# Designed miniproteins, single chains, continued (6), part 4

Each design is a single chain, and the fold is of that chain. pLDDT is the mean over its residues in the fold that is shown.

## One batch from the design tools (miniprotein)

Design m20113
Fold by ESMFold2-Fast:
Structure m20113 (fold): chain A 85 residues (1-85)
Amino acid sequence: SYSELLNKAIEAYKNGDYEKAVKYFEEAVKLDPNDIETYKLLGDVYEKLGKTEEAKKWYNKAAEIAQSRGDEKLAEEFKKRAEKA
């Protein structure tokens, strides 16, 4: 389930297994493409891996979803996060 994938991803992240965390979060986003938090966490994990371009991609996707929901402040915060990654 979506919740099981998120739980597995978070467990992997807590254990420092960032490659496994990425795989589980990527599968989770396929099941719920509108969960902003999952996109943010993918950006965070890619930052931990030192994969700057991938981190920027996922933060920008979070910003797009925030914009589509009318949350301009949250969208701007994710755009700034992408710039810093």
Scores: mean pLDDT 84

Design m20114
Fold by ESMFold2-Fast:
Order: sequence, then structure tokens, then C-alpha cells
Structure m20114 (fold): chain A 97 residues (1-97)
Amino acid sequence: MERIERIAEQAWSVVKDDFDAEVAEAILLMTAGIAEANKDYLGAGSAYLQLARFYWEKGRREQAIEDLEKALEYFEKAGASPELIEQVRAELERVRA
């Protein structure tokens, strides 16, 4: 479960400033797709959460909302901690406001 989360996090944290935005988006989308194919719901949620933050930074509010909703759905499906679920819900409310 943690493997795909770490790939998405490491790719974003260490290379985000050196990579083209389109490359970063492609990596996050591929990471999400791989997690979904493997039924790694925690990994899928993490990838969509990072994707939502990427779209928010780009001013793509509608896509950010959609991906936050996907992240929340996957975290709920994974049985993620109540703390993580509430954090994502708070972020979704903030983006929708």
C-alpha cells in the first residue's frame, strides 16, 4: 500500500521544481492509474490528493474539486484514519468556498 504513496510523494517533493508541469501531472496520473489497477485504495487516494493540489496551484479549481472528491472516496474505501478523512474533507470545503 505505502509503496505507491511514497513514489507520488517523492516524485513531487524532490523534482517538482525541476520538472515541467505537464510531466508532473503525467506522473501523478500514472501513479493514480497504477494504484487503481492494483486496488491500492490508499495509494490512489494519496495520488488524487496530490493531483488536486497540483490543479489548485494551477488555478484549475474544477479539476481540483473533482480530484479531492476522488481522494476522499478512495480514502473512505481504504478505511483510512478519521484524522486523514477529516483533513481531506476540510481541504475540499476550503476549495469549494
Scores: mean pLDDT 79

Design m20115
Fold by ESMFold2-Fast:
Structure m20115 (fold): chain A 70 residues (1-70)
Amino acid sequence: DEVERDIAELAEISRRVKAELAPRWQAAQTEQERLDLAGEYGARVFAEGKEAIDRLSERHFADMEAEKAK
Protein backbone atom coordinates (compact mmCIF):
# COMPACT_ATOMS: atom_id res chain seq x y z
CA ASP A 1 0.00 0.00 0.00
CA GLU A 2 1.63 3.19 -1.28
CA VAL A 3 -0.34 5.52 1.03
CA GLU A 4 0.38 3.34 4.08
CA ARG A 5 4.10 3.33 3.19
CA ASP A 6 4.21 7.13 2.85
CA ILE A 7 2.26 7.62 6.11
CA ALA A 8 4.68 5.24 7.88
CA GLU A 9 7.64 7.22 6.48
CA LEU A 10 6.21 10.51 7.79
CA ALA A 11 5.44 8.89 11.18
CA GLU A 12 9.05 7.67 11.43
CA ILE A 13 10.44 11.12 10.52
CA SER A 14 8.07 12.74 13.06
CA ARG A 15 9.12 10.31 15.82
CA ARG A 16 12.84 10.88 15.12
CA VAL A 17 12.55 14.69 15.05
CA LYS A 18 10.50 14.67 18.29
CA ALA A 19 13.15 12.50 19.98
CA GLU A 20 15.93 14.87 18.84
CA LEU A 21 14.04 17.95 20.11
CA ALA A 22 12.76 16.38 23.37
CA PRO A 23 15.73 17.49 25.57
CA ARG A 24 15.38 21.09 24.32
CA TRP A 25 11.61 20.95 24.90
CA GLN A 26 12.17 19.78 28.50
CA ALA A 27 14.75 22.57 29.05
CA ALA A 28 12.45 25.27 27.60
CA GLN A 29 11.51 27.86 30.25
CA THR A 30 9.22 30.17 28.23
CA GLU A 31 6.22 29.86 25.90
CA GLN A 32 8.28 31.55 23.16
CA GLU A 33 10.98 28.84 23.38
CA ARG A 34 8.27 26.16 23.05
CA LEU A 35 6.69 27.95 20.06
CA ASP A 36 10.12 28.21 18.38
CA LEU A 37 10.68 24.48 18.95
CA ALA A 38 7.21 23.68 17.54
CA GLY A 39 8.07 25.71 14.43
CA GLU A 40 11.43 23.94 14.07
CA TYR A 41 9.69 20.55 14.43
CA GLY A 42 7.19 21.41 11.66
CA ALA A 43 9.89 22.77 9.34
CA ARG A 44 12.11 19.70 9.81
CA VAL A 45 9.28 17.19 9.29
CA PHE A 46 8.21 19.08 6.14
CA ALA A 47 11.76 19.25 4.75
CA GLU A 48 12.72 15.62 5.52
CA GLY A 49 9.28 14.25 4.55
CA LYS A 50 8.78 16.40 1.43
CA GLU A 51 8.84 13.49 -1.06
CA ALA A 52 6.27 11.49 0.95
CA ILE A 53 4.10 14.61 1.39
CA ASP A 54 4.29 15.32 -2.38
CA ARG A 55 3.31 11.70 -3.19
CA LEU A 56 0.37 11.79 -0.74
CA SER A 57 -0.77 15.14 -2.19
CA GLU A 58 -0.59 13.83 -5.78
CA ARG A 59 -2.65 10.77 -4.81
CA HIS A 60 -5.22 12.96 -3.03
CA PHE A 61 -5.70 15.09 -6.18
CA ALA A 62 -5.97 11.94 -8.34
CA ASP A 63 -8.62 10.48 -6.00
CA MET A 64 -10.59 13.77 -6.09
CA GLU A 65 -10.55 13.82 -9.92
CA ALA A 66 -11.66 10.16 -9.99
CA GLU A 67 -14.60 11.01 -7.69
CA LYS A 68 -15.65 13.84 -10.06
CA ALA A 69 -15.61 11.35 -12.99
CA LYS A 70 -18.04 8.98 -11.20
Scores: mean pLDDT 78

Design m20116
Fold by ESMFold2-Fast:
Structure m20116 (fold): chain A 81 residues (1-81)
Amino acid sequence: MELLSEKEKELLYLEIEASLYTAAGSIALKAGDIEAAKKYYEKAIEALEKALKLAKELGDEETAERLEKEIKLLREEVEKL
């Protein structure tokens, strides 16, 4: 079984963190708490930006492209609020 490197584990945890903040932001938005939604989406974007840097350092272009798309979509959601 292939083991994840330390950077690959960090990337995975950052992606999980981003997913949790995105979910929290969506819940806050549905509850009408726009301020909380903005804060959670910004935290999700921060985690994704860190994940993107690691993906690029690892040479994982496929993951980097996916993360760039996710960052763009979340930034567009924050801009609408």
Scores: mean pLDDT 85

Design m20117
Fold by ESMFold2-Fast:
Structure m20117 (fold): chain A 64 residues (1-64)
Amino acid sequence: ADELTKEFERLIEELEKARDPKDIVRLVSQLGKVLEELSKVADKETYERLSKKAKEALLKIGER
């Protein structure tokens, strides 16, 4: 869980810096895989918090 949370945060930071559509698609795919693994090992509260953060990051990219 701790390592997955760190990987999640790294992916969010990379996604916020990404400008190339190919990089954005790759990072979104990786973020989805990390969230799937987190859904198996993290508690509900942690998973919901991280899922919401991912959704917010995706919305910010769409608003550019």
Scores: mean pLDDT 78

Design m20118
Fold by ESMFold2-Fast:
Structure m20118 (fold): chain A 59 residues (1-59)
Amino acid sequence: MEKAKELAEKAGEYFAQGKTAEANRYLSEAVRLLMKEVSAPEALKIAREAFEKGYEKAK
């Protein structure tokens, strides 16, 4: 879980900097890791919250 949250947060930071390809790569990996531990809706919610945190931090 912690590794996936870090990947989603980094995805948000990359997206804020205009690095869309890197952002998509990190976010996809985060969601895949989360779906191993939680349901798909919960995985998407956790990934989204971490992504937004990283995005706001970078902007």
Scores: mean pLDDT 83

Design m20119
Fold by ESMFold2-Fast:
Structure m20119 (fold): chain A 97 residues (1-97)
Amino acid sequence: MEVTKKRQEEIEKKMSEEEKERKKELEKRLEELEKRLKELKKKTKPEDEEVKKLLLEAEIHLGVAKIALALGLLEEAEKQLKLAEEYLKKAEELLKK
């Protein structure tokens, strides 16, 4: 925990104000997608194996995005959030029928 905070502080110290605002925007997007994932998991039945696979893929990409944000890799974080959103959209479409 302490080592992770120290690395995060060092990265933020080197970031421009525009990069800090970009990071806040991506963190907000991450929170919204994590909430969406949680709601979809509640709607998913044990039998919905295809939906479960899509939700697992989304969860993996959200986890990678969170790590990328912690490392100040904003471009990578954005790419991972976009992939997570695509998997969540596919899961939502399958649940709609």
Scores: mean pLDDT 79

Design m20120
Fold by ESMFold2-Fast:
Structure m20120 (fold): chain A 60 residues (1-60)
Amino acid sequence: GAGEIAREAGVSPREAAEAAGRAMRLLAQGKISREEAVELIARETGASREQAAEMLRIGS
């Protein structure tokens, strides 16, 4: 789950969930692209883009 990916990335599950939730809300509103959503998660959590993309997928 998202908590497992967060542990691998060295970030808290709460921070990962909050970042993913924010990115998904903006994406759903058409305010950002999927690419920008992944970058938002990576920036807020410190995870790699690949890990951020997985967090976004699991958080959906």
Scores: mean pLDDT 73

Design m20121
Fold by ESMFold2-Fast:
Structure m20121 (fold): chain A 57 residues (1-57)
Amino acid sequence: MEVVGNEKLEELAKEYEKKGLLEIAEILRHIIENASFEMTLEDWEEGLKVLEERIKS
């Protein structure tokens, strides 16, 4: 798996904004702007799916 850069995380945040999950998108952008770390896209997508399910429930 590739480590994701800020560009891919920003695109993922935009996708969550389009879904109306603005809280998740805001958290992603806050992380991008205030902290640098390397995660795979799969790790991010898995974690965000869990958060999305909790919000939609």
Scores: mean pLDDT 65

Design m20122
Fold by ESMFold2-Fast:
Structure m20122 (fold): chain A 56 residues (1-56)
Amino acid sequence: MERAVEEVLERLGLTSEEEREEARRLVEGWLNLGFDEELATRMAIMVLETDLRYRP
């Protein structure tokens, strides 16, 4: 879990505690749906990357 969150943050260049918590929620969400940790990490990266492009 924590390593997956760190991987998401590293891949996207995120550093804040808010961003860490957001990444954790996404990874946990995908894991709860039955995805493996590797795939959950990739999906979290994809979602956050999209969200970052949506922010002003």
Scores: mean pLDDT 76

Design m20123
Fold by ESMFold2-Fast:
Structure m20123 (fold): chain A 74 residues (1-74)
Amino acid sequence: APPSVLPPELAAQFYLAMARYYLKKGDYENAIKFAEMAAEVGDEKTRKEAYRILAEAYRKMGKTDQAEEWEKKA
């Protein structure tokens, strides 16, 4: 069965909110997952915000090189 699809702008906002929620809770694996989903379906503004969340999550996980790469893309 095809996945349930929200309108892209609503899906992107939902994923971005979930990414921020998990980042705040210290669940960096789920923060990365939802940020990647937001970047996939979001516009340029949402994608840049998702990249900032990815950078922050990798930084908190001690993956500084990956964090810097995502910050450069944001």
Scores: mean pLDDT 81

Design m20124
Fold by ESMFold2-Fast:
Formats: structure tokens, C-alpha cells, sequence
Structure m20124 (fold): chain A 57 residues (1-57)
């Protein structure tokens, strides 16, 4: 369904942002960037979880 596709696309985008902020955190040591990386990873995992649950229905 389109909602599954939308959640997978969102997961991919948020995962990319998580990786970018994680790299910035590793370069700078700025804890705020580390927190942003974690938050984007959590959102990515949530969106993927929703997509997978909808596919299992």
C-alpha cells in the first residue's frame, strides 16, 4: 500500500540524517549532535516498524 511505501521512504530519509549527524558528532564531540543522531535513528526504526507491521497484516 502507499502508506507502507511512505513509511519505508521516511525510514530511509531519517536513517540518512541519523548517519550524517552521527558523523558530525564523531568529528566534533558535540553531545547535541549525538542526541540528534539518536533521535533520527529512533524515528527511522519507528517508521520501519510501522511498515513491517502493515505488511504482516
Amino acid sequence: SSLIEKNRAAAEEMKKLSEEYKKLYEETGDEKLGLLALLYELVANSSLFVAERMEKS
Scores: mean pLDDT 84

Design m20125
Fold by ESMFold2-Fast:
Structure m20125 (fold): chain A 62 residues (1-62)
Amino acid sequence: EKVDEIAKLGVEVYRRWLAAGVPEDEARELAIKAAHLYALNQGFSKEEAEEVRKKAEELIDA
């Protein structure tokens, strides 16, 4: 599902920020926001973009 694909991109962004030395809490917030904004830019509805945000948060927190 496209929602899951974009959420996984959020995890990749999170890992990249951690590798760059950004603190975990800041990297988490930046990655979740990036996934949400990317979904909106891809033409997702507000509901779909919020689902991406929640899934990205869940994947990062796992």
Scores: mean pLDDT 82

Design m20126
Fold by ESMFold2-Fast:
Structure m20126 (fold): chain A 83 residues (1-83)
Amino acid sequence: MEVELRELAPGEYELTVRFTAPRDLPFGVAATAAMMRLIAEAVERGLELVGKPELFVNGKPAKEGQVIKKGDVIEARGRVRRR
């Protein structure tokens, strides 16, 4: 799993988590896994999520009902700030 933190403004960051699907997955399962990983990484860094995170599959915005296939790259991005 890859994790990236980019500063947007003092005390405000964009947190990105990325992973490759190990098998074909329902969209809801992949989205939940990405969200849980994003939240865990934010908590570990002493940061809180602000607003709704964005989901991407293979670099494109995720669409409702999208089928996730083995080898697809799932990415979650969220704006975070210090608590």
Scores: mean pLDDT 82

Design m20127
Fold by ESMFold2-Fast:
Structure m20127 (fold): chain A 78 residues (1-78)
Amino acid sequence: KPATITLVFLAPDEETARKAGEAARQAALDTPGVLSAEYRVEKTADGPRVIVTITAENDEAWQRGAIAASKAAADALA
């Protein structure tokens, strides 16, 4: 059964938020078994919040997609 995960992280600015969100989205989509990936940026008092939603065909693909997206986001934030 398809499974959905939401990853949430803060970025220091909106440009970095968009870069990290897009990198995470692309890494998830490049993962076998991931059906869709989208990101959005919310403005908060603590800075931009990036929300990445990943839908995968099963739990294994879901876990792989989440790991790939998290690594891509971390690399973009460095």
Scores: mean pLDDT 83

Design m20128
Fold by ESMFold2-Fast:
Structure m20128 (fold): chain A 67 residues (1-67)
Amino acid sequence: EAREHLEKAIEYAKAGDNEAAIRHLAAAAGATSDPEARRHAILGAHYANLGDNEKAIEHARKALEAL
């Protein structure tokens, strides 16, 4: 489920739907026991909240790599 949330977060961030991207990044952070994946999901949500969608996508991808 963490993987699905990260994939959806990337799609929403690419579409400019930052609220949806943040919700899915937060869900991914809660759904994973991997500390590295969790840290990157949290950072992705932080950047999406700042409107930095490129950084949000980069951190979501890093979270996927850590799973």
Scores: mean pLDDT 87

Design m20129
Fold by ESMFold2-Fast:
Structure m20129 (fold): chain A 64 residues (1-64)
Amino acid sequence: SAEDYYNLGLEALKNKGPYTLDYFRLALKLDPKHEKARELAEEIAKAFGISLETLLALPVREIP
């Protein structure tokens, strides 16, 4: 579940997909202790110019 979203996020990251943020957000919602997802979510947030806190609060509608 959380691992599945993490892996989907990795694939989206490689393809520079818009769902990258949503996948890592969902992974951390299911397992907030997932260190790999948290670290990559921080890197993704920096790449998109947002904070990790903002990333985790993003609504699904903004990342269809």
Scores: mean pLDDT 71

Design m20130
Fold by ESMFold2-Fast:
Structure m20130 (fold): chain A 61 residues (1-61)
Amino acid sequence: GHMEEMKNKEIAEKAEREATLAVVQERYDEAIEILREAAKQVSGEYKERLLRGAKDIEAKK
């Protein structure tokens, strides 16, 4: 339902903000771990978005 969608969005956006900060600090492995751990807590498009973000950081590393 909409409550679950809002929860998934909040988890994903928080993880993306934390991962972005880690990337700025050149902590790439930590950024990848943040996104992968958050992906375990969300579903659907948010999970795919977080896993794609982790893959993009891994490629940049």
Scores: mean pLDDT 84

Design m20131
Fold by ESMFold2-Fast:
Structure m20131 (fold): chain A 84 residues (1-84)
Amino acid sequence: SLAAEIEALLGELADLLARLRELAARGEDAEAAAAIAETSAAVTRAHDLARAGRLEEARALLADAVTALRARVAALEARAAARA
């Protein structure tokens, strides 16, 4: 169901945000803060869309947010590893 897809995407974002907060604690604070802010804005927009009954748009927005955040987390992890 569409609701199950949205729930799965929110779970994936939560896992990525946890990894991002760990990276912030390791010194990637400025870039991690920007990614957290952008993700929080996307989640808020998706929530507003879902509340309005626009579930397909909410799902698409969350899917895009997951793709973007996954790429940013990978880049920050690579940068953190290079500094170690």
Scores: mean pLDDT 85

Design m20132
Fold by ESMFold2-Fast:
Structure m20132 (fold): chain A 72 residues (1-72)
Amino acid sequence: SEELLERLRELAEAVGELGREYVRKFLEAGDLEKAREAAKVIEDLIENVDPTDPEKARELLEEAKKKLEEIE
């Protein structure tokens, strides 16, 4: 379980960094729709993550990462 929690922490940090980078990039480019989509992915993740269910949390983090990458 410690190994899983560490992997989840690393994934959460990566998703957070990617989300911030995408929001910033789209705001600088004047693409408000894509900036809002990126922000929404992060907001939905925070709202729905259950820290007592690490398997579900991992699925949500992986889905959020894929959604962020698809916003291009």
Scores: mean pLDDT 75

Design m20133
Fold by ESMFold2-Fast:
Structure m20133 (fold): chain A 62 residues (1-62)
Amino acid sequence: LEAEVLAALARMYMALGDLLASKGELEEAVEMYRRAVELAREAGDAELAAEAEARLAEAEAA
């Protein structure tokens, strides 16, 4: 898969995680953020991976 496609998927999973977290669906949000981290790492996008990891940590702490 092209790195651009992987990065786009990572952003989509982060957006879905944000939506689920806003509804109080924290377990589902955590799962979406974990997928975003994996996809961002596969894309080689260190900044995106760090952002997804930060969101994951916040959701796990909530």
Scores: mean pLDDT 83

Design m20134
Fold by ESMFold2-Fast:
Structure m20134 (fold): chain A 67 residues (1-67)
Amino acid sequence: SLETEILAGVALIAASVLKNAAEREGDKETSEKAQKLMDEVNAALAAGDREKVEKILEEIRKLMRDY
């Protein structure tokens, strides 16, 4: 659905920004976690699982807030 695609796009952009910031700081743990979340978003999108995409986006937002 379009809504799922938009949410996935937002999540991927947010996770990519977090990964790039973590890489610049040498924070391998956060960089690897961000990559894993990007992979999970892509898998959920391929499955059409909007609820999973929403939960992953929530996790990304929490990580960005705590970073």
Scores: mean pLDDT 87

Design m20135
Fold by ESMFold2-Fast:
Structure m20135 (fold): chain A 66 residues (1-66)
Amino acid sequence: SMIKEIEEKAKAKDVEGIAALLPKVLQDPDFEKRKEALKIVREAAKEAGEEFARQVFETALKLNEE
């Protein structure tokens, strides 16, 4: 499950892993799965701080341009 993978990456503070998986999960047709993925990332950001959140989103944007 991509939700479980993103959860593991969030716990590991793996910025690159979250950034690579998040766009894929957000393409899931199930709104509840997309909502859960965003919740996981938000909780990781709250725990790790604003800089972690910034790095995740910037890396995700960069990867989407490959």
Scores: mean pLDDT 77

Design m20136
Fold by ESMFold2-Fast:
Structure m20136 (fold): chain A 61 residues (1-61)
Amino acid sequence: SAMEKRKEELKEWAKTLAAMGKELGLSEDQLVAFARREAEELGLSEEETEFLVKELRRYYA
């Protein structure tokens, strides 16, 4: 479904952001703040943004 495809896209983006953030020495909270700003600029819904943040925190740990 379109929602399942979107969730997979958000998971891959979260994984990429977590890897980049770790390489750049960003804290988890700094990376989450960055991801929220990027999600806003890209027009993600609040549900999509919260899903992205949850996956990002998972990959960062």
Scores: mean pLDDT 87

Design m20137
Fold by ESMFold2-Fast:
Structure m20137 (fold): chain A 80 residues (1-80)
Amino acid sequence: SLEDEVRALERELQELAAQLAANIDRVPQEVLDQIRQLVADLVRRVRAYLEEGDREAMLRVLAEYGRRLIELVREALAQI
């Protein structure tokens, strides 16, 4: 289910975020800026769908941005 996908992505992101934090001083500023921008965009979209009561659209956005964040963090870790 979409909820199961979001839960799996959340777990993977938590593991990757811990690795990123442990190596934060080695990550290029441009990559950190990209991650911050993506998180800001995600928060904005989630808030909009929550205000509209569209739970399914919110879950789809969480899944899409979760995948993009995982990709970005993996790329960041590969550069150190």
Scores: mean pLDDT 86

Design m20138
Fold by ESMFold2-Fast:
Structure m20138 (fold): chain A 72 residues (1-72)
Amino acid sequence: KVEELIKEGEELRKEAVKALNEGDLKKAAELFREASRLYREAAKLSTGNLKKILETQAEYLEEEARELEEKL
């Protein structure tokens, strides 16, 4: 359950990086936002250090999306 959400989020993050490398800032931002959402869902189902790690990853991805959106 939690591992599936993390794996899906990681896959979307990799797709976001590919979109970014291709210059598709809009697609990259959308993918980073979706990855962040999945990490936040995984964090809600987690406790302790894992919860903090997942929340930190979600915040990082949301910040990346926000920065890209600002450039649009």
Scores: mean pLDDT 85

Design m20139
Fold by ESMFold2-Fast:
Order: structure tokens, then sequence, then C-alpha cells
Structure m20139 (fold): chain A 91 residues (1-91)
């Protein structure tokens, strides 16, 4: 049965990160969410050098969420960023 999930992602960018790199990182996270069939809302805070992503939708299995989370972590690591992920199953 499909499960409704809400995933909150917070990315802390390195001091050397440009706005262009932040945008590329955000786009790659959005792509990872889209591949999982989920919608993503992205906010970039330039002053704090943080990216916030809220991901929502229905998944066929918990494994689909775990795959997406691992891909997001891998993307952040490629940019030298720190990532925090919170996963909530609503139903």
Amino acid sequence: PPTLVHVKVKVQLPESATLEQAQELAERIEAAAAEAGLSARVTIDEEKREIYVEIEGYVKSKEDVEKMVEEIKKIAEEFGAKVEVEVEEIE
C-alpha cells in the first residue's frame, strides 16, 4: 500500500560555496525527489548558507524513501555540505 511521507532536508553549505553551486545542489535534490515520484519545495537562505527542502507525496515502499535519502546525502557530500534529514510517515 502507498505511504504518505513528509521529508525535511536541511543542507549547510561550506563557506566557499557560491550561489550557483547552491542552486545546482538544490536542483539535484529536486531531481532525486522527482525520481521517487515526490514533490519538493526548496528555499535557499544565502545569509545562513543553508538550503531547506520539504519533500512530500506517496511512495510505493519505504525502500523508495531510503534510496532518495541516500542519494540526497551523496549529493550533499559531493558539494562538501552537511545534511540533516527528517522523515515522517503520515499514513
Scores: mean pLDDT 83

Design m20140
Fold by ESMFold2-Fast:
Structure m20140 (fold): chain A 75 residues (1-75)
Amino acid sequence: ATPLSPEEAEATLQAIEDLARKAVESEGSDAANYITAAYLLAVGLEVEGNTPAAQRALDLVKEAIEEIKKREEEK
């Protein structure tokens, strides 16, 4: 495996944070598209062996999904 450099992993994590935030602030297909993009980037970090960044990224994605789900349940 070829893990991303620390700089590249940090940049990817920042992109995931931005996508997760946009997903929470969006509705419908836009929210789904942003969260899907964030999740795929997080999985990419894990597969490449950037485990600390991947764990943080997956936590952010999970938090965003929970917020979206709660919003949908509130009507």
Scores: mean pLDDT 79

Design m20141
Fold by ESMFold2-Fast:
Structure m20141 (fold): chain A 68 residues (1-68)
Amino acid sequence: GCITLLEKALDLLKKGKKDEAIELLEKALKECKDVLPLSMQQDVIKIVKKATNEEAIDILENLLDKLK
């Protein structure tokens, strides 16, 4: 499910594998399409791509907390 993919993306970010994390994040957000608007999905991806690894981890942890 989308939460499992988001958790996997977070794990990749913690390991410094940002590009792999972004690919999984894009897949996860598509699975979350019914609970997260497309504009917000695109904004999350753009912000994570521009963020440091630490900032990206915080963003993804906050997103996971909201999606429950």
Scores: mean pLDDT 78

Design m20142
Fold by ESMFold2-Fast:
Structure m20142 (fold): chain A 76 residues (1-76)
Amino acid sequence: MEEEIEKLQKELEELSKDTSPENARRAFEVLARLNALKKGIDPELYLEYLEAIRRGEVTPELRDKLLKAYQEAKKK
């Protein structure tokens, strides 16, 4: 867990040195993964939810999956 967080933080620092649009997009993904890991949530599920919000396409099933992930993280 800590090793993965450190790896993502290092990647984010390296991406901040390049101002390209591709690096900005990757930095967003890395930040989203870091936030998900800190909350104990699957990073892929969290990214899917954020993309659904951006598109205005959040389904009840996706909300339920995210709610269950939060509840499981809380039980830890």
Scores: mean pLDDT 74

Design m20143
Fold by ESMFold2-Fast:
Structure m20143 (fold): chain A 55 residues (1-55)
Amino acid sequence: DSLEIAKQGINDAKKTLSKEELIEALKAALDNAKDAGDKDTADLLEKELKKELAE
């Protein structure tokens, strides 16, 4: 499931990346998901990006 893979990737990134690096990684992943037409993964990444920007 691409959504579960994305969730695992986000959790791993949070443990290893700085906040700035995480935001950049989320933006890049969101662009890739949009280009692939994966709306579910794009929605997940957009919500996570908004959460990181609000914190």
Scores: mean pLDDT 79

Design m20144
Fold by ESMFold2-Fast:
Structure m20144 (fold): chain A 69 residues (1-69)
Amino acid sequence: MSDEELETEVALSFAYMAASLAKRYAGLEEYARKVIEEAERARKEGDAEKMLKLAKEALEEMEKALKEK
């Protein structure tokens, strides 16, 4: 793979992991689905930075939801 392709694949993996954690531990199923959908679009555009931002935002939303429980 090119370096660009490798970076997008790694970023996509982080987005999927963050979405899975948000779904499993915070019950944010709809938000997790949205994160995955947005990450898949960013991957098609080669936007690794957007995918990493989505992963970070998903983890932040998970923390926020857990603090309210």
Scores: mean pLDDT 78

Design m20145
Fold by ESMFold2-Fast:
Structure m20145 (fold): chain A 96 residues (1-96)
Amino acid sequence: MEEAKKYLEEGKELFKEGKVEEAIEKYKKAIELDPEYAEAYYNLGKVLYEKGLLEEAEEYYKKAIELDPEYREAYENLAEVLLELGKTEEAKKVLE
């Protein structure tokens, strides 16, 4: 949906400006309009990671990968989150 893409782009600009909470709301709206929008889940994961919400970031990166198994950046960021959570064996498997 064009509307979902609009919210995704607005979220990216807000995150670039450091407006973390506003970026989260835009990404959530994009997901509400298109629940299969892998890029929106990925970007929400990035914002949550910047907030230090590592477990939530892990969940959203995993959802992005579930929706788009070729989403290379989501695997890389998931591995980083897993390492910070002490899930070293899971992180190794993600990068294989």
Scores: mean pLDDT 86

Design m20146
Fold by ESMFold2-Fast:
Structure m20146 (fold): chain A 101 residues (1-101)
Amino acid sequence: AARRAAEEGERAAEHAARGAKLSGAVTAATAAAIAAAGAAFGARLAERHGELGAREAARSGRGAAEAARAAAERADTEEARREFERAAEEAEEAARAAAEA
């Protein structure tokens, strides 16, 4: 569970970063940066603390998913929107995996 949470969190961060690169909207890029940071932090908590960090990792993953959805709503291109939606999906999965650790 902890390993899956870390892997999904890393994928969420990658998708958020790609979305930010594809978007011309500064507001979408800001939300994406928050999503990427949250997903990466959650992944690190899951990887380092396993069961001890499960609650915190799950919370970080949920926050990252919300930020990614906000970025998707503000995206000025369909490509950026798709990447942010993927980031939200992966962050939600990371949160679920962390909660099961």
Scores: mean pLDDT 70

Design m20147
Fold by ESMFold2-Fast:
Structure m20147 (fold): chain A 60 residues (1-60)
Amino acid sequence: MATEAAVNAVALTLRKYGPRTVREIAEALGLSPATASRYVDAAVERGVVRREGRRYSLAP
C-alpha cells in the first residue's frame, strides 16, 4: 500500500473538517471502515495524527 498517500489523505480530511471518527474519515475518502482504520493507524504511527477519545485530530 502507498502509506504516504494514505497518511496524506487522512491529514487533509482532518485539516478541512476538524476532528473525525474513523467512520467519518471512511465516508469522506470513500473507503471501507476497515481500510480507513488502517490509514488512520499509519498516520498515528507517523506522528501526523493523534487519537482523542473516539475522534482523531492533526498532531500539533
Scores: mean pLDDT 81

Design m20149
Fold by ESMFold2-Fast:
Order: sequence, then structure tokens, then C-alpha cells
Structure m20149 (fold): chain A 68 residues (1-68)
Amino acid sequence: SARERTLASLEQQIEALETLLADPRLSPEQKALLQEIIGLLREAQTADRATLEEILARVEELLGQIGA
């Protein structure tokens, strides 16, 4: 189902970001942004469709800030 695929994708993304967060080379600012993104993705796991779409848009915005 679409929900099962979404949840699997969110879990995979959270695991990848938690692995990245363990990197001691990250700045405090990068760690703070990653922690915020992880929190948003965890919230997304229980969100309705409209809230999920808003959370994912915010996650994309924050990921852009880390890459700058």
C-alpha cells in the first residue's frame, strides 16, 4: 500500500540521518539541523496525508540548508 511504502521510506531516511548524525566531523549547526529533520520525519510516521506533505516540504528546506 501507499502508506506502507511511505512508512518504509521514512524509516530508511531516519536510519540514514541517525548514522550521519554520529559523524564527529559535523558542526554543531549541522547536528542541530539533522536532529530537527529526524524529529520531523518521526512526526511524519503518524501524520495524516496533508500534514505529511507539509512535513516533507519542511524537511527538503532544512536539507538544503545543510548542503549550503
Scores: mean pLDDT 82

Design m20150
Fold by ESMFold2-Fast:
Structure m20150 (fold): chain A 73 residues (1-73)
Amino acid sequence: SDELTAEAVRALKEGKPEEAAELAEKALELDPNNASAWFVLGQAYKELAKKNPEKKEELLKKAKEYFKKALEL
């Protein structure tokens, strides 16, 4: 799952937040206590909110929830 989290970070750096979210979600399916994966998922949703103004509020709310999960671990 650390490999999937690293791939998600690379996807974010490449400007691919959809791919980053998918990879982070897969990492969390394997280990729901992976704080790094929750953090990356939050970052991915923050970037998705910038690309989708019609869903901005929903996506930012999800990003905040994921960041809180990362901080609680």
Scores: mean pLDDT 87

